# Designs tried in a protein design run: designed miniproteins, single chains, continued (4). Part 36

Each design is a single chain, and the fold is of that chain. pLDDT is the mean over its residues in the fold that is shown.

## One batch from the design tools (miniprotein)

Design m13227
Fold by ESMFold2-Fast:
Structure m13227 (fold): chain A 82 residues (1-82)
Amino acid sequence: STTVTFEAEDPTTALTQAYLYVVESKAKAARIEVRAPDEELAREAERGLAGMKKALESQGIKTEYSVALAPGPLTVTVTLLD
């Protein structure tokens, strides 16, 4: 499996980078893991991930996601699955 981590100040920027990476990879499945430093960013990330999952799955890409609270910068980790 290939894993890439994106860091950004806001969930929209990081999730957009993650979305483009998944689509450009031509993978058939992906796991997206978000670590957010606070509950507000975690909630925003979860809403964005729900929309992203719907968009990716409409393109035939099976998508799983999770959001966790963790100290440090907002990170979005993408694991491409075969």
Scores: mean pLDDT 86

Design m13228
Fold by ESMFold2-Fast:
Structure m13228 (fold): chain A 111 residues (1-111)
Amino acid sequence: MDEELVKKVKEEADKLLTKKKGPSLEEAKKDEELYLRMVYGALALTAKVLADEGKLKADLSIDELALETLKIVPKEVILKVTEYLGENYDYATQIPPVPDSLKEILRKEFL
């Protein structure tokens, strides 16, 4: 399930994002705002895949979808997606800023 989910999220990224080498996960961790934005992007794409599969309600806000995704998906899966997106896409500039409502949750969960 986890490897199949990672594969589906990568396929969704290939459809939505422009390919350009971005910062590595290790480099991004030196900038908290960039790191959290990368993690948020990975969560949003994972939540979209789960909603498309009927595993999450499509009528939830992006913030609610991200929180529900964290209840279903191991953090290791989100980090694998985050690393893949960082290596293959400039997605940190293509993903909206992290909502203030999620910043503290993402700090607690991923930092």
Scores: mean pLDDT 73

Design m13229
Fold by ESMFold2-Fast:
Order: structure tokens, then sequence, then C-alpha cells
Structure m13229 (fold): chain A 79 residues (1-79)
């Protein structure tokens, strides 16, 4: 069902976000970036299953993950 697919994808995305923050705390920015990029891919895959009433909040969450990815890319390029 749509609810089962959404829960599965959101659960996987949350696990990737947690791993990303764990790597970030260890200053392993490349590993953190990998996990947040996986989380973003899972969230994009979940998008068709999101109820209409939750779409605005879901889109804001996607934007926050995208911003975090761009900030991590900046940190990796800084000497």
Amino acid sequence: SKEEELLALMGQALAEVKKGYEAFKQEDYETALSHFERALALLEKAKPYVPEEQKENFEKGLEEVQKLIEELKKKIKEK
C-alpha cells in the first residue's frame, strides 16, 4: 500500500540521516555527505506516496536536506 511504501522509505531515509550526523560528529564530512545524499534519494522516491495535507512540510524537509548537502560540499572543498 501507499502507506507501507511511505513508512519503509521514510524509515530508511531517517536511518541514513542518523548515520550522516554520526559521521558529521566525527568530522568525516565525505561519509556524512554520502549518507545525506542517500537520504535525499530515498525522500525523492517517497514523494509520490506523501498525503496531500503533508506535502508542504515534506517539501520543506527536502529543501533542508538539500541545503545541508550543499553546506557539506562547501566544508569538503575548504582547506
Scores: mean pLDDT 85

Design m13230
Fold by ESMFold2-Fast:
Structure m13230 (fold): chain A 92 residues (1-92)
Amino acid sequence: MEKEERIRELREMKREAERLREEALELARASEPGSEEYERWALLSARFLDLVELIDETIRAIEEDRPDAEELYEKVREKWRELRREWEELLR
């Protein structure tokens, strides 16, 4: 019940995180090499990659009923909020 819903939410977040990672890479490539803008977008892209990896681990933890599944799920949700806020800030 709740387990299937959490996995569905995580898979949806993963797809959006992968999309935002690709967009951040495109914005980095559009920036001047070595500029602060390039570094900020490149770093944001790397952080979205870390989030994608964390989501994959969290899905496995939930599927395997691991003791750390709840902690990982909360960490994913917090990281997603942080990265979305930074994305919106950089676009302004």
Scores: mean pLDDT 84

Design m13231
Fold by ESMFold2-Fast:
Structure m13231 (fold): chain A 136 residues (1-136)
Amino acid sequence: SEEEMEELLKLADRYAEEMVTLAINLIKSKNEIDQLFYLFQLAVIGVELARRMREAGLTDEQLEEVKEHILKRAKEVADKYLKENPDITEKDKEFALEMVEKIVEVTVEGVRAGLSDAELFKRIFEELYKLYKKYK
C-alpha cells in the first residue's frame, strides 16, 4: 500500500546507514570471525528489507525507487564516514558502497523472482563473500 511504501522509505534511510556502518566495521576488523559475523548481519538486513518490500506489495517501479533511495543515502553516509574518520580511506568507502549495492541489487532481484528468505539469504551471503575475498 502507499502507507507501507512511505514507511519503507523511512526505514530505507536506517537500512542504508546500518549497512554502511557494518561494511566499514568489516573493513576495520582484524579477525576473520568478526568479519564473517558482519557479512552475516549484512545478509540478514537484505532479507529484512525483502520481507518489508513483499509486505508492502511493491510494483517493479516501486522496488527500483526503494533501491535508488537506499543507494543515494548509502553514498551520503559513506561520504560522511570518509570526511569525519581519518582511518577511513577512499578505497574503504568504495568497498562499503559496493557491498551495499550488491545487497540491494540481489534483494530486489530476489523479491521479483519470489525467492524464500533462506534462498535470498544464501544468495546475498554468497555474493558478499565473493566481494570480501576479493578485498582481503
Scores: mean pLDDT 88

Design m13232
Fold by ESMFold2-Fast:
Structure m13232 (fold): chain A 58 residues (1-58)
Amino acid sequence: SSSIQAQLAAADRLYEQAVANTQAQLAAENASPARVQIWLDANDGVRTMSLTVIKKIS
């Protein structure tokens, strides 16, 4: 339904905002670029898993 499309768009925006906030916090804590990248890769993997299933089915 159209409401699901709106909810997915809102979820994507919130996810991107959370990622940006966490990147800023890690930078403030002087986290290494490699450590930041590992965190981003791990975090994105959870989101990407659902999208991969949908893409494969479509």
Scores: mean pLDDT 67

Design m13233
Fold by ESMFold2-Fast:
Structure m13233 (fold): chain A 84 residues (1-84)
Amino acid sequence: SMVEKLLEIARKMLKKGAKPLDVLSLLSSTRNAKLSGDPQDIARRQELIEEFKKKGYLTDEDVEIILNTPPSDLDRVMGELHRE
């Protein structure tokens, strides 16, 4: 499922040194951009993607999965991460 794929991406990011807040910021920015279509939200999402790719936290394949994930599945993953 997309939820399981995103949880594995989140866990890989954390193993590579990303903080929980970094992961949540990426997922919430992706959700906001998908729901609003606002240029500022889209720019914030792109900024975080490029930063985390540069840091080695995300591959291009990981980014494709994140961008293709519907908002409802992003919300489920964020809820699971908050529970941990």
Scores: mean pLDDT 86

Design m13234
Fold by ESMFold2-Fast:
Parts: sequence; structure tokens; C-alpha cells
Structure m13234 (fold): chain A 103 residues (1-103)
Amino acid sequence: MLDIELYIAANPTLSRIDVLKMVADTYLRLAEEALRRGDYEGAVRASRHVIDASKELYKLGEKDLALEYVERAYRIAREAAEKGAPGAEDVAKEAKRLAEEIK
């Protein structure tokens, strides 16, 4: 699991929410780029990090932001699953469950 507290201690000008948003945005971009180049396993791995960041954002009360990230991760995981990527179906199911929990 990502140690956000240690990262914030090293970067005191950033809030925990700011760090989680940066993590989610970075891995979401990497997932979309991986999907574009046919690296479906890379897209699945990056999408898992977006889901993990979304879980932490939800715990911090950032419901709308967490929902937006997890729904985008779900779409990427679904596309990777359609291409036969290992683990993509499980990641898509996890994202769907989290989105339904947040709603």
C-alpha cells in the first residue's frame, strides 16, 4: 500500500488529498497510454493503483472525486478485459463494486 503520510511529511505544502489526486491522475494517464499502445497488462496494473487511490479519497470524504476516478478505471479495465488481458475482469469487478459503494 502507498504510504501517503510519509510522502506528505516530505512535501508539507501538499495535502493528503492533493497527493492522492496526483497519484490517481498519474496512473490514470499511464493506464490510458498503455491501453493506446496495446500494453493491456500495463493498463490493468495502472488501473489498480487508480482504484487504490480512489479508496483512500473515499475514506477522506472526497466522494465525488473518488467516484470519478473509479468509473474511469472501470472503463479502462473493461476495455483491457475485452482484449483478453489477464486479471482485467477482476479489476473491472472491483471498480464496479467500489463505484456502487460510493454512490
Scores: mean pLDDT 83

Design m13235
Fold by ESMFold2-Fast:
Structure m13235 (fold): chain A 96 residues (1-96)
Amino acid sequence: MEEEEKERKREEARERYEKEFEEMKKKIEEYLRKNTNLSEEKIKEQAEALAETALELRLIGLVEEGRLAKRNGIPLSPEKVEEIERAELLLEEKKE
């Protein structure tokens, strides 16, 4: 069954993740500049590390949410199922 379809979905998931990562990093940089006395270099370093951790935890949380919903017989919207599928594909890629 369709390896091309799965690879296309992985590519779309990567593009969305990269966009969300950059947006999250930017927001954390603004927060750190406003609320801390860190150097510009340290702000960028910390924002990158925090954004990566926050997004990874979000992906894990989405997969776990799907698992809990299935275990408890809670119906998920098609949009939520698609979001969870994207999170699973990204986490699968990281395990290489």
Scores: mean pLDDT 79

Design m13236
Fold by ESMFold2-Fast:
Structure m13236 (fold): chain A 73 residues (1-73)
Amino acid sequence: SPLIEEVKKKIEELLEKAKTASPEEMVELWKEFGAWAYEVMKKASEEERKEIEELLKETMEKVKEILAEKEAK
């Protein structure tokens, strides 16, 4: 699905930006990404929506790990 590929690309961009962002910047990046993803899900089929929801859960866990690493130092 082109929509799923777009979401995956945006996740890669988010995680790349996360490498140099402060914890506060990470929270804002996640909020902006979440708002964009919500609008994308409104256009998605039921199957695409389920796939996007799983990708978002995986991405949130990765973002939490990055934040924990930044807060540890």
Scores: mean pLDDT 80

Design m13237
Fold by ESMFold2-Fast:
Structure m13237 (fold): chain A 65 residues (1-65)
Amino acid sequence: DIDQAMAVISASVLALSEGVDVDIEVRDGKIILTFPEKTPKSEKVEKGAKEVAEKLGIKLEVVYK
């Protein structure tokens, strides 16, 4: 799925640009982002990733450890 791949790539690029670690999983047609902790930078990555996923019609879930 091109839209799913694009959403994953976008989340990875956003995390790299902010210097934030993230685990990305795809499960049941849903993208799951797991951050090690909640910081202003991780929240910025979460917001950006959600905006991209929404535009592409991809379900996205965010988890903090």
Scores: mean pLDDT 82

Design m13238
Fold by ESMFold2-Fast:
Order: C-alpha cells, then sequence, then structure tokens
Structure m13238 (fold): chain A 68 residues (1-68)
C-alpha cells in the first residue's frame, strides 16, 4: 500500500505499545504515523502522550495523524 496504509499500521503499533506500557516504542511509531500520514503535529502529540504513559491520548492522536 501507499503512505496512508503505512500510517495506519504505525498508528496501530503506537496504540498497542502504549497499552503495553512501552512508551518509547509507542513514541517511535507515533512519529512514523505523523510522517507517513502527513500530519507531523498529531504524530508529535501522540509521541508525547506515549512518553507520559497516556495510552488513550496516544491512540487518539495517532488515529488523527494516520487520517490526514
Amino acid sequence: GGPHDRANLYGAGAAAYAQAGDGERAARFAKLTGEYGNNPEAGEKAAEAARQGDAAATAKWAGLASRA
């Protein structure tokens, strides 16, 4: 698939790692979601939420990053 397909996969990865308590891997996947989804601001917000241990906010922002 194209960049949007990759953004969806990275976003799902960010949410999954955040739920597992792996904030650093969640943050890396969140940044990739923003990069491939062409929404780096949402990706950075997801990464920050992941580092703070906020799985719900990570999933929210990663989802927004993947849909841009």
Scores: mean pLDDT 83

Design m13239
Fold by ESMFold2-Fast:
Structure m13239 (fold): chain A 88 residues (1-88)
Amino acid sequence: MEEKAREVLRKAFAEIEEKVKDKISQSTLFNLRLFLEYALKEAIKNKSLKPLDDLIETVRRLFPKEVADEIIKILNKFKDEVEKILSE
């Protein structure tokens, strides 16, 4: 379970980086990765998607709408993959 979740996170973050690397700073991108890793860890620990839902709302509040929409699109796809992993 955790290994599958880590691989899904790696792919999701690579897609985020590709889409927004020229729109946000490298330090912001690094912090977003830490937030994603923390949210995934909590989701696995609690067997709940709530940490990922909370992260999506945080992204919506912290980023300009155009950047937030791109990240949230990828995070919703990531959340769907994590839900499948937690259901196994």
Scores: mean pLDDT 83

Design m13240
Fold by ESMFold2-Fast:
Structure m13240 (fold): chain A 93 residues (1-93)
Amino acid sequence: SVDQAIKEAAEGAKKDVEAGLPERVIETARTGSKSEATAVRTVAMLLASMAYEGGYYETALKLFEAVVEADRLQGVEPPEFVLKMIEETKKKL
């Protein structure tokens, strides 16, 4: 089911966060190629969304905040959607 798939993805996102994915997102934005930074950011955004939908709000917040920091390090204004998701996620905590 879609609900089971979201739950499994959210649990995976939590494990990836515990393994240092937020720190990797930020480090890749500082030191990696543009291609590597884009790929890692894209994965982090997908996992953040799945964590949010699965009710893993602390996990989602850490990933959304890492994406915002990565965008700032690359001189990109963080998308309004991501900033809104951070505020909505904080309300769930």
Scores: mean pLDDT 87

Design m13241
Fold by ESMFold2-Fast:
Structure m13241 (fold): chain A 91 residues (1-91)
Amino acid sequence: YEKLEREYPLPVLAIVSAVMDSVDILGKDAPVEDIVNKAIELIESMNIPYTKKHVDDAVPLIKQLLVEEYGLSEEKATAIANGVRKALLAK
């Protein structure tokens, strides 16, 4: 996390952290939609202002960390990252 703080603004890190926390709460075998919905709930609870650029910058980082740290498949990690992006940009 400390390495990421040097490279990325706080809203990007908050979005990424919420997705990781969602996987920790539900487990890596939970359905994509459940992980996405829990991540959105956590993001909304933080009440942090974010822009489309922050969401777009978070997507590749979410995918990378889900594969590398949590051992999710590339397909599942991509589906979660895209699901979070779609849900956040629909508001």
Scores: mean pLDDT 81

Design m13242
Fold by ESMFold2-Fast:
Structure m13242 (fold): chain A 82 residues (1-82)
Amino acid sequence: GPLSKEQQELIKKLAELIVNRIKERVEKYPDRKVSPFFKKIIELLKTKSDEEVIKYFQERIKKGNLKTIEDLKEAIKVLEES
């Protein structure tokens, strides 16, 4: 069903934090061997706009188990404190 405005805003914020953390790690450790999933995300960041990569993570979050406002806020806090 349709998500609330607050859920949509939290999903976008979480997706933006994920993308930002990936970009920071790629910039600091460009020569480090990465997992196949992480490599796929790096390739997406090279070929797609940041907005398209953020949208990719928004769709993954929407299809995952993080559906409640409380779960989304906790996930954001964990990433901000990482």
Scores: mean pLDDT 77

Design m13243
Fold by ESMFold2-Fast:
Parts: structure tokens; sequence; C-alpha cells
Structure m13243 (fold): chain A 83 residues (1-83)
């Protein structure tokens, strides 16, 4: 549903803020939560791109790359919000 896309975008945005503050563990938690909401959303291009960028953001956060984690989390939030 659109509600699930909106919630995925909100959690992805929280992931952006955590990554900006260098809290990569918290960023990863928010991005995983965003992914759970995204899984319940309607299928479409925005959902697929948001999922792709969430996966990249989570990987970057786990690798300690806070700039890359923030960048991909921001893209994920934008695609989720646009859907």
Amino acid sequence: SDEHLRQAGEYASRGVEAARQGDLEEAARYLEEAKRYLAKASTGEHKRKAEEYLDKAIRAARQGDYLLAEYYARLAAEYARAG
C-alpha cells in the first residue's frame, strides 16, 4: 500500500540522519526497518529502486562507509517517497 511506501521512506530518512551523525549501527537498523515496510508496498519501479538503494546503503553502513551509506539511503528515501 501507499502507506507502506511512506513508512519505508520515513525510516530510510531516519537512516540518512543516523549515517550523517556517524551512527552506522543505528543507520543499519533504520534501513532494515525501511526494507520491511517496503516489502509490504505495492510493486512498481519506485519500490524496486528503493529496495536496490536500501541494500546498497545497508552494505555501505556495514562496511563503515558513512558517506556512501548516507548517499544511498537518501536515494532510497527519494524513490520510496516518489512512489
Scores: mean pLDDT 85

Design m13244
Fold by ESMFold2-Fast:
Structure m13244 (fold): chain A 77 residues (1-77)
Amino acid sequence: MEPTLRVTIEAESMEEAIEKARELMEEHGMEIAVVAPIPGGNRYEILLYDSLKDVPSAVAETIRTPGSKLLERDGPG
């Protein structure tokens, strides 16, 4: 249930946080990311998962933190 990698980033919006999460997914070869807003500022927690089998764990994190976004790695082309 733990993410493979957990990173805190600073972003002005959820869209910017998603862009940074996409970059981290590509850099580390991760299949799934959860972008969770941190209350009180322009900060987001990015949870990265190595396997599609972790989708239930990623979904649980989105339920735990309202406003979170679930991202899946896009295939080439």
Scores: mean pLDDT 76

Design m13245
Fold by ESMFold2-Fast:
Structure m13245 (fold): chain A 75 residues (1-75)
Amino acid sequence: MIELTPEQIELAKKFEEVLNKMLEAIQQGKRDEAKKLFDEAKKLYDELISRVEDPEYQAELKERFEKIKENLEKL
């Protein structure tokens, strides 16, 4: 199990919060809000990937982010 620093844990939590808000926006058909949240999630994703050197964790984050991106593109 990966051991994250407090800063990495904060970043991961923020990323999760933005992804959850994005999924809610997608479910509600709020395309503009979902796109704004996607841009925020991408910045957090890029930062988190650069700070966490665990390949399995990086792969899980990538899969989750790509799946949400695909859901946004269906709007």
Scores: mean pLDDT 78

Design m13246
Fold by ESMFold2-Fast:
Structure m13246 (fold): chain A 92 residues (1-92)
Amino acid sequence: PVKTVELPPEELLQTIVTRLELAGLEVVESEVVSDTTISLVVRSRDAQAIADALRSLGFRVDVAAIAEALAKSDQVRLTIHSDRTVEVEPAF
């Protein structure tokens, strides 16, 4: 869809946190980094559940990147950009 998400970053963060928690995932940390970027740390061993939750909200995420990060730390940091791209890295 064309540019339909005009949510403030705080509301976008709350929407994503709620969706992840409804999927049975634990959100350990969440913050607004800038007007176009939010960051959250999710604890899980189910990379597919994280990917499915984010994709259900229209975000583009690589399930293999999430699985790689979770193999290293049990937690993944997701950096979510206003263009719907998601960066994935292990969190400690």
Scores: mean pLDDT 79

Design m13247
Fold by ESMFold2-Fast:
Structure m13247 (fold): chain A 107 residues (1-107)
Amino acid sequence: MTVQELLRELAVLHTSISIIYSAAESGLLPLDDARKAALPLLERAVEIGRQLAAYAERGEMSPADAQSAADSLASMSKMAEGLGLHDESARLREEAERLRAAAAKLA
């Protein structure tokens, strides 16, 4: 996949996870159902984050795109933590930190 394809998929995942998290936070969706719905999306976001981090570390990504991806992953990490998905939260945070570090070197 290209960087732009990965960024588009990450944006869709961020929107979907945000909807699930908001529904759980408002009590419209039971927490266990929210976890089940969010888990495969969060796992996909981790995979995309790893691919984007590898591109950024090779200098094959703009600093702005790397920073944007890092912010999206950090946001999803907080949502995962709120859902009690602590392993996925930690993995998303790790990839966000890698992207943020790479963005600083690219700038």
Scores: mean pLDDT 90

Design m13248
Fold by ESMFold2-Fast:
Structure m13248 (fold): chain A 64 residues (1-64)
Amino acid sequence: MDKLKAEYNKLLEEAIEAIRAGDLETAKKKMQEAFELSKQLDISPKEVAEDVGRVIRALGDQLD
């Protein structure tokens, strides 16, 4: 479980980095992979929403 949770967190970080680089297609793909891992890990919807919120904030910062 810890290894898959580390992979999930890595995918979120890669999505944030892709957003900062302007690669929205890669960010979308990384987010989709993170969502699929969250289902396998039975991560609570609350925790997933918090993590997704972090990625969305990175997108907002890029647009400002």
Scores: mean pLDDT 76

Design m13249
Fold by ESMFold2-Fast:
Parts: sequence; structure tokens; C-alpha cells
Structure m13249 (fold): chain A 102 residues (1-102)
Amino acid sequence: LKEIAERMLRIGEENGLQEVIQLAQKALEALKNPARVSEAIQYILEGLRLLVKNGLSEEAIELAEKLKKYLLDNVLNPFLAGFAGPSSIKMDEIIAEAKKKL
């Protein structure tokens, strides 16, 4: 998760996307507390949607696939209980929208 949020921060900075920068920073702050991991995922999800909206579809797909892998590898994490399924559906929607814009 930290690597995904840090990559999103760099993409935001490189492309002058202030909202993406703010969401990535909020995700990194949330990740300092294991109990806030679901909050960090939500900030990452919003950032990915903004990347797609701003024509950064390849970057959005890359990060969405990394997030899906993280959720799959962490299915037994109690702070992600009930989160993996809905988040995976949102990731599939983001990937589908991004692919339409390629």
C-alpha cells in the first residue's frame, strides 16, 4: 500500500494534479495506523479515478492491479474484513474505464 500511495504521489506531482497529490498524502498519513488501512485504500481509489479522468489510464491500470494483488494477499487481515470484495469490484470498474480511454 505505501508503495502504491508513493507512486500515486509522484504521478500527481509530475502531472500537476493537486487533488491526486492531496489524496496520496492522506493515504500515506492513514497508513501510519494499521487500523486506518481501509481509509488509505479509499483515498487510493479516489486518486485512481482522478488519474483516469486526467488521461493517465496506463498509470491507473498499473496501480489498480497492484492494489488488487495487495487485497488478494491480505484477505485474512481483520482491518480489511468485508472490504476485499467491494474494493475488487471498484478496481475492475476503474481498470475497465481506463482501458476505454487507451
Scores: mean pLDDT 77

Design m13250
Fold by ESMFold2-Fast:
Structure m13250 (fold): chain A 70 residues (1-70)
Amino acid sequence: SAAEVAKLAGRVIDKGTELMKKDPSISMRVSRIMAEVMKAMRTLDPEEAKRVIAEKEQELEELEKEVEEK
């Protein structure tokens, strides 16, 4: 449902915002991920949007690991 997609997207946006606060040097990379999540919500069917959001959440997790390994 659209409500489920919004919840999943909100989680990714919140996680991205916190990550940017920890390391501003990655803010452009995080902003691109967040923009792609927002675009998926507007342009895709709910099932397609959930898949894209899951991919973007995984990309954000890998970016967080990269930052933590400094």
Scores: mean pLDDT 81

Design m13251
Fold by ESMFold2-Fast:
Structure m13251 (fold): chain A 100 residues (1-100)
Amino acid sequence: SMMEEIKEVGESLIEELDKIIDYMKKNNAPKELIEENEKLREELKKAIEEENKEAFLKVMKETIKLLKRMADYEEKKGDEATAEILRIHAKKIEELIKKI
């Protein structure tokens, strides 16, 4: 079902956000970026638990915006490789949203 697909994609995204948050904390990333990722993780978790498709899609769109902002940050730091990876992830999420 569409809700089963949303749950699977959402759970995979939560796992990725957990890895990103852990990496950011270990590398002393800006607190504001860490807090934004933690907020999106909790909002995504709630949307999945409540089976709220509208909330889920909203959180996915906000995650795309955050990934693009993080990519810009990494690029300004001179980390072009990390910036490219983050932009690829944003594009994949955009493609997933179009299918839902």
Scores: mean pLDDT 81

Design m13252
Fold by ESMFold2-Fast:
Structure m13252 (fold): chain A 105 residues (1-105)
Amino acid sequence: GAMERLKAKQKQIEEMVKKATELTEVAVKWMEKVGPEYAETMKHFKKRLEAIGKKLLDGSVTLDEINDLLGEAQTLTLAIPDSKELREVFDIIHQLKLELTNAEK
């Protein structure tokens, strides 16, 4: 039923947020060793990702917040093009935006 679909969607969002956070942590730890100047920027991004992830799960997130997060992820991906983890994080945030936009219909 509709409630079962909503619960499945919430679990999918939870798994996507968790994966993006874990991938960001891998990228942070890598940057602490090879590019510590970017590690603080990435730690700030991770905290913002976690905060927006919580808002996605409780339904309080705005499109502006997820667009800002997506823009930050794109900037980091362009600055650190060798990070596969950051590219995957960008893709996950983009998919979360699509899920949010589709839920408003």
Scores: mean pLDDT 78

Design m13253
Fold by ESMFold2-Fast:
Structure m13253 (fold): chain A 85 residues (1-85)
Amino acid sequence: SSDSQYRILLGVARDLLEGFQWLVDNKDWDGVNELIDMLEDLAKKGGITGQVYKVLAEGIREMIETGLSVSEILDKVDEKIKEII
């Protein structure tokens, strides 16, 4: 169902944004770059899942540029996922 798909994708988004923050907190900049590259590669594969990974890659770039929290970026990602599903 679309509700089940939404919950799964939102959970993946939360885990990835929290993982990004963990890498930043540990000053693992190689890990940060690898995560962004992975998300951008997954986004290129297309479909609903690819669109969600694109939104996540954009969210991570916004966190780097603005210093917004995981919670603030997750709220923006959540709204965009709802538009995709």
Scores: mean pLDDT 85

Design m13254
Fold by ESMFold2-Fast:
Order: structure tokens, then C-alpha cells, then sequence
Structure m13254 (fold): chain A 90 residues (1-90)
């Protein structure tokens, strides 16, 4: 997924997983993205708040986590201007 995001605005990357272990792995991967400001974790979702310029890096981190776990997850990138959702299978 390629997201056109305003680099000066906040982007929200939300990962929805089938289980808590996959959500935790996604949150850990997202925490390693340079410039991430905050991560919120629920039992099955991880949400990263970061500059729009880092949105694509966050999506790639989530994709890598899915591949390492062999798990399916849904990645949603929300910016002030648009929302894009992609399903990722590992």
C-alpha cells in the first residue's frame, strides 16, 4: 500500500489482528518506526500515531510482522484527507 499523506499532519495507522499475540507483535514492530509518537494497544488492535511522512514505513513494519507470524491482519491508514485499508497475509 502506498499512502499519499501530508508530512506535516498526523497519520493514524491501525492494525486489526485475529489474536492478541499478533496484535502485540504488530505494536512492537510499529514502535520501531522512526518518529512514532504514540502506540495504543487493545487485545486485538494496535494503533500508531505518527507523522504522515512515516505512514508508509508503519504499513511496511506491520506487513513484516504479519509475515514473521504467518498471520492475517488488516491495516488502516487514516489521515485528515483520506482513509485507506489493506488486508495483509503472512
Amino acid sequence: MEVEADPNKLATVTVEAEDAETARAAAEALSKVPGVLHISLTPRTATAYLPGSKANDAVEAARRAAEEKGARLTVTVKTPDKEVTEEVEG
Scores: mean pLDDT 77

Design m13255
Fold by ESMFold2-Fast:
Structure m13255 (fold): chain A 74 residues (1-74)
Amino acid sequence: MNKELLLTQALVAALFGNFDGALSNLEKIKGDPRVEKAIQVVKEAKKEASNIKTDEERIELGARTAREVSRLLE
């Protein structure tokens, strides 16, 4: 599986709040410093998600996490 496909799958997973799916895809390509930073962002989002009570806040967290990951990976 190529790096671009794994990055796309990680971004889609993060956008929909599937942080475990995002981590699984990023872990397959870790070694790039930008990917390591993206992994940390997703781990922090997963921790924050445990404190969220509403669907709206979960959607906002997913969108914010996907934007940060995309920014790091450009």
Scores: mean pLDDT 79

Design m13256
Fold by ESMFold2-Fast:
Structure m13256 (fold): chain A 87 residues (1-87)
Amino acid sequence: MEEVRRRIRELAERAAEHLVRMIEAAEAGDEEKAAEHAELAERALREARELAVRSGLYEEARAIEREQAARVEARVGEAAERLAEAA
């Protein structure tokens, strides 16, 4: 279980790194790179969630789901703000 918990943390941290890179790319106007990092973040979060569920770590799975939702909301909010500024 210790190795599984460590793996889940590593995947979640990797996802967070990609979300930061996504924001940086979006800020630079690189939509293609932003989309790439968003996809990598989603994949890592999905893998972490699935591993947590399979290992009976349901609270960890719920935490990953909440973090994923919060990050998606932040991304959508930032995109909406940029669109409003461009209008």
Scores: mean pLDDT 74

Design m13257
Fold by ESMFold2-Fast:
Structure m13257 (fold): chain A 82 residues (1-82)
Amino acid sequence: ARAAARDEAVRHLREAIEALKNGDYQKAKEHAERAVQAARDAGDPTLVAEAYRLMAEAFKGLGNEKEADHYRKLAEQARAEA
């Protein structure tokens, strides 16, 4: 179960990164959201931090500075817990 959740998180992180590279910020947000959930299910704070970082980049691309700032702070907190 935890290994499967980690694999799911990694898959969604890769999809979010690819979407960001292509300028598809909506798709990046959707994959980053799924990555956050899977990373939490995996209990991996490093993956949680990376997923929040990708959420922040996706919201920044969408022009939502408030949400981008919020997720950047969550990523920093999760990184401190790793």
Scores: mean pLDDT 87

Design m13258
Fold by ESMFold2-Fast:
Structure m13258 (fold): chain A 90 residues (1-90)
Amino acid sequence: MESETSHKVTTLKEEEVEAEAGEKITLTVDFTAPESGLYMFSLVLRNEKGEVVAGSSELVELEKGEVKTVTLTVTAPKTGKYTASLEVWS
C-alpha cells in the first residue's frame, strides 16, 4: 500500500506583526526548487488565537534548481496582532 502522507508544508518565513484594519502585510522570500513541479506559495495571517484570518497564494511551475523570488501580500481584516507565515506546499 502506498501510504499517501498528506501534503508537505514548509514555512519559509514567519513574522509577528501588529496591523490596523485594512493594512497591507507583505512578505518576500527567495526559494530554490528542490525538484521540478508545481509549487503553491501561501501567505497566511493568523490572529493571537492561531486562527487563519487572511490568506494569499500563488501557483508557480518551477524547474529543479530554479530560484524564484516570491512576494505575497495580505490585508489585515481587523486591528490586532498577527503571525504572518509564508509557506510552500509541494
Scores: mean pLDDT 81

Design m13259
Fold by ESMFold2-Fast:
Structure m13259 (fold): chain A 86 residues (1-86)
Amino acid sequence: MAEEAARALASGDREQTLEAFKKVAESKDPEQGRLASRAMAEAARKGGTPEVASAALDGAQYLLSSGNPEIQKAAVEAARVAGEAA
């Protein structure tokens, strides 16, 4: 799941990115949520395209809506790092 999210982010495909992050959120697995959040932060640090940035923000919304505090905390931290890198 997190690996799928990382690949989708790197490809710049918004639909694939949203589906991958939705699957991570639905898994309710804190480790998968942490790995997906890390992938988002790394994509931002590498200076991705506007498409990647937009997809990452939409994906973060799925993680924040997961209802799992650990996943939500990781998503917030990754969004902070992404904002600092932009």
Scores: mean pLDDT 70

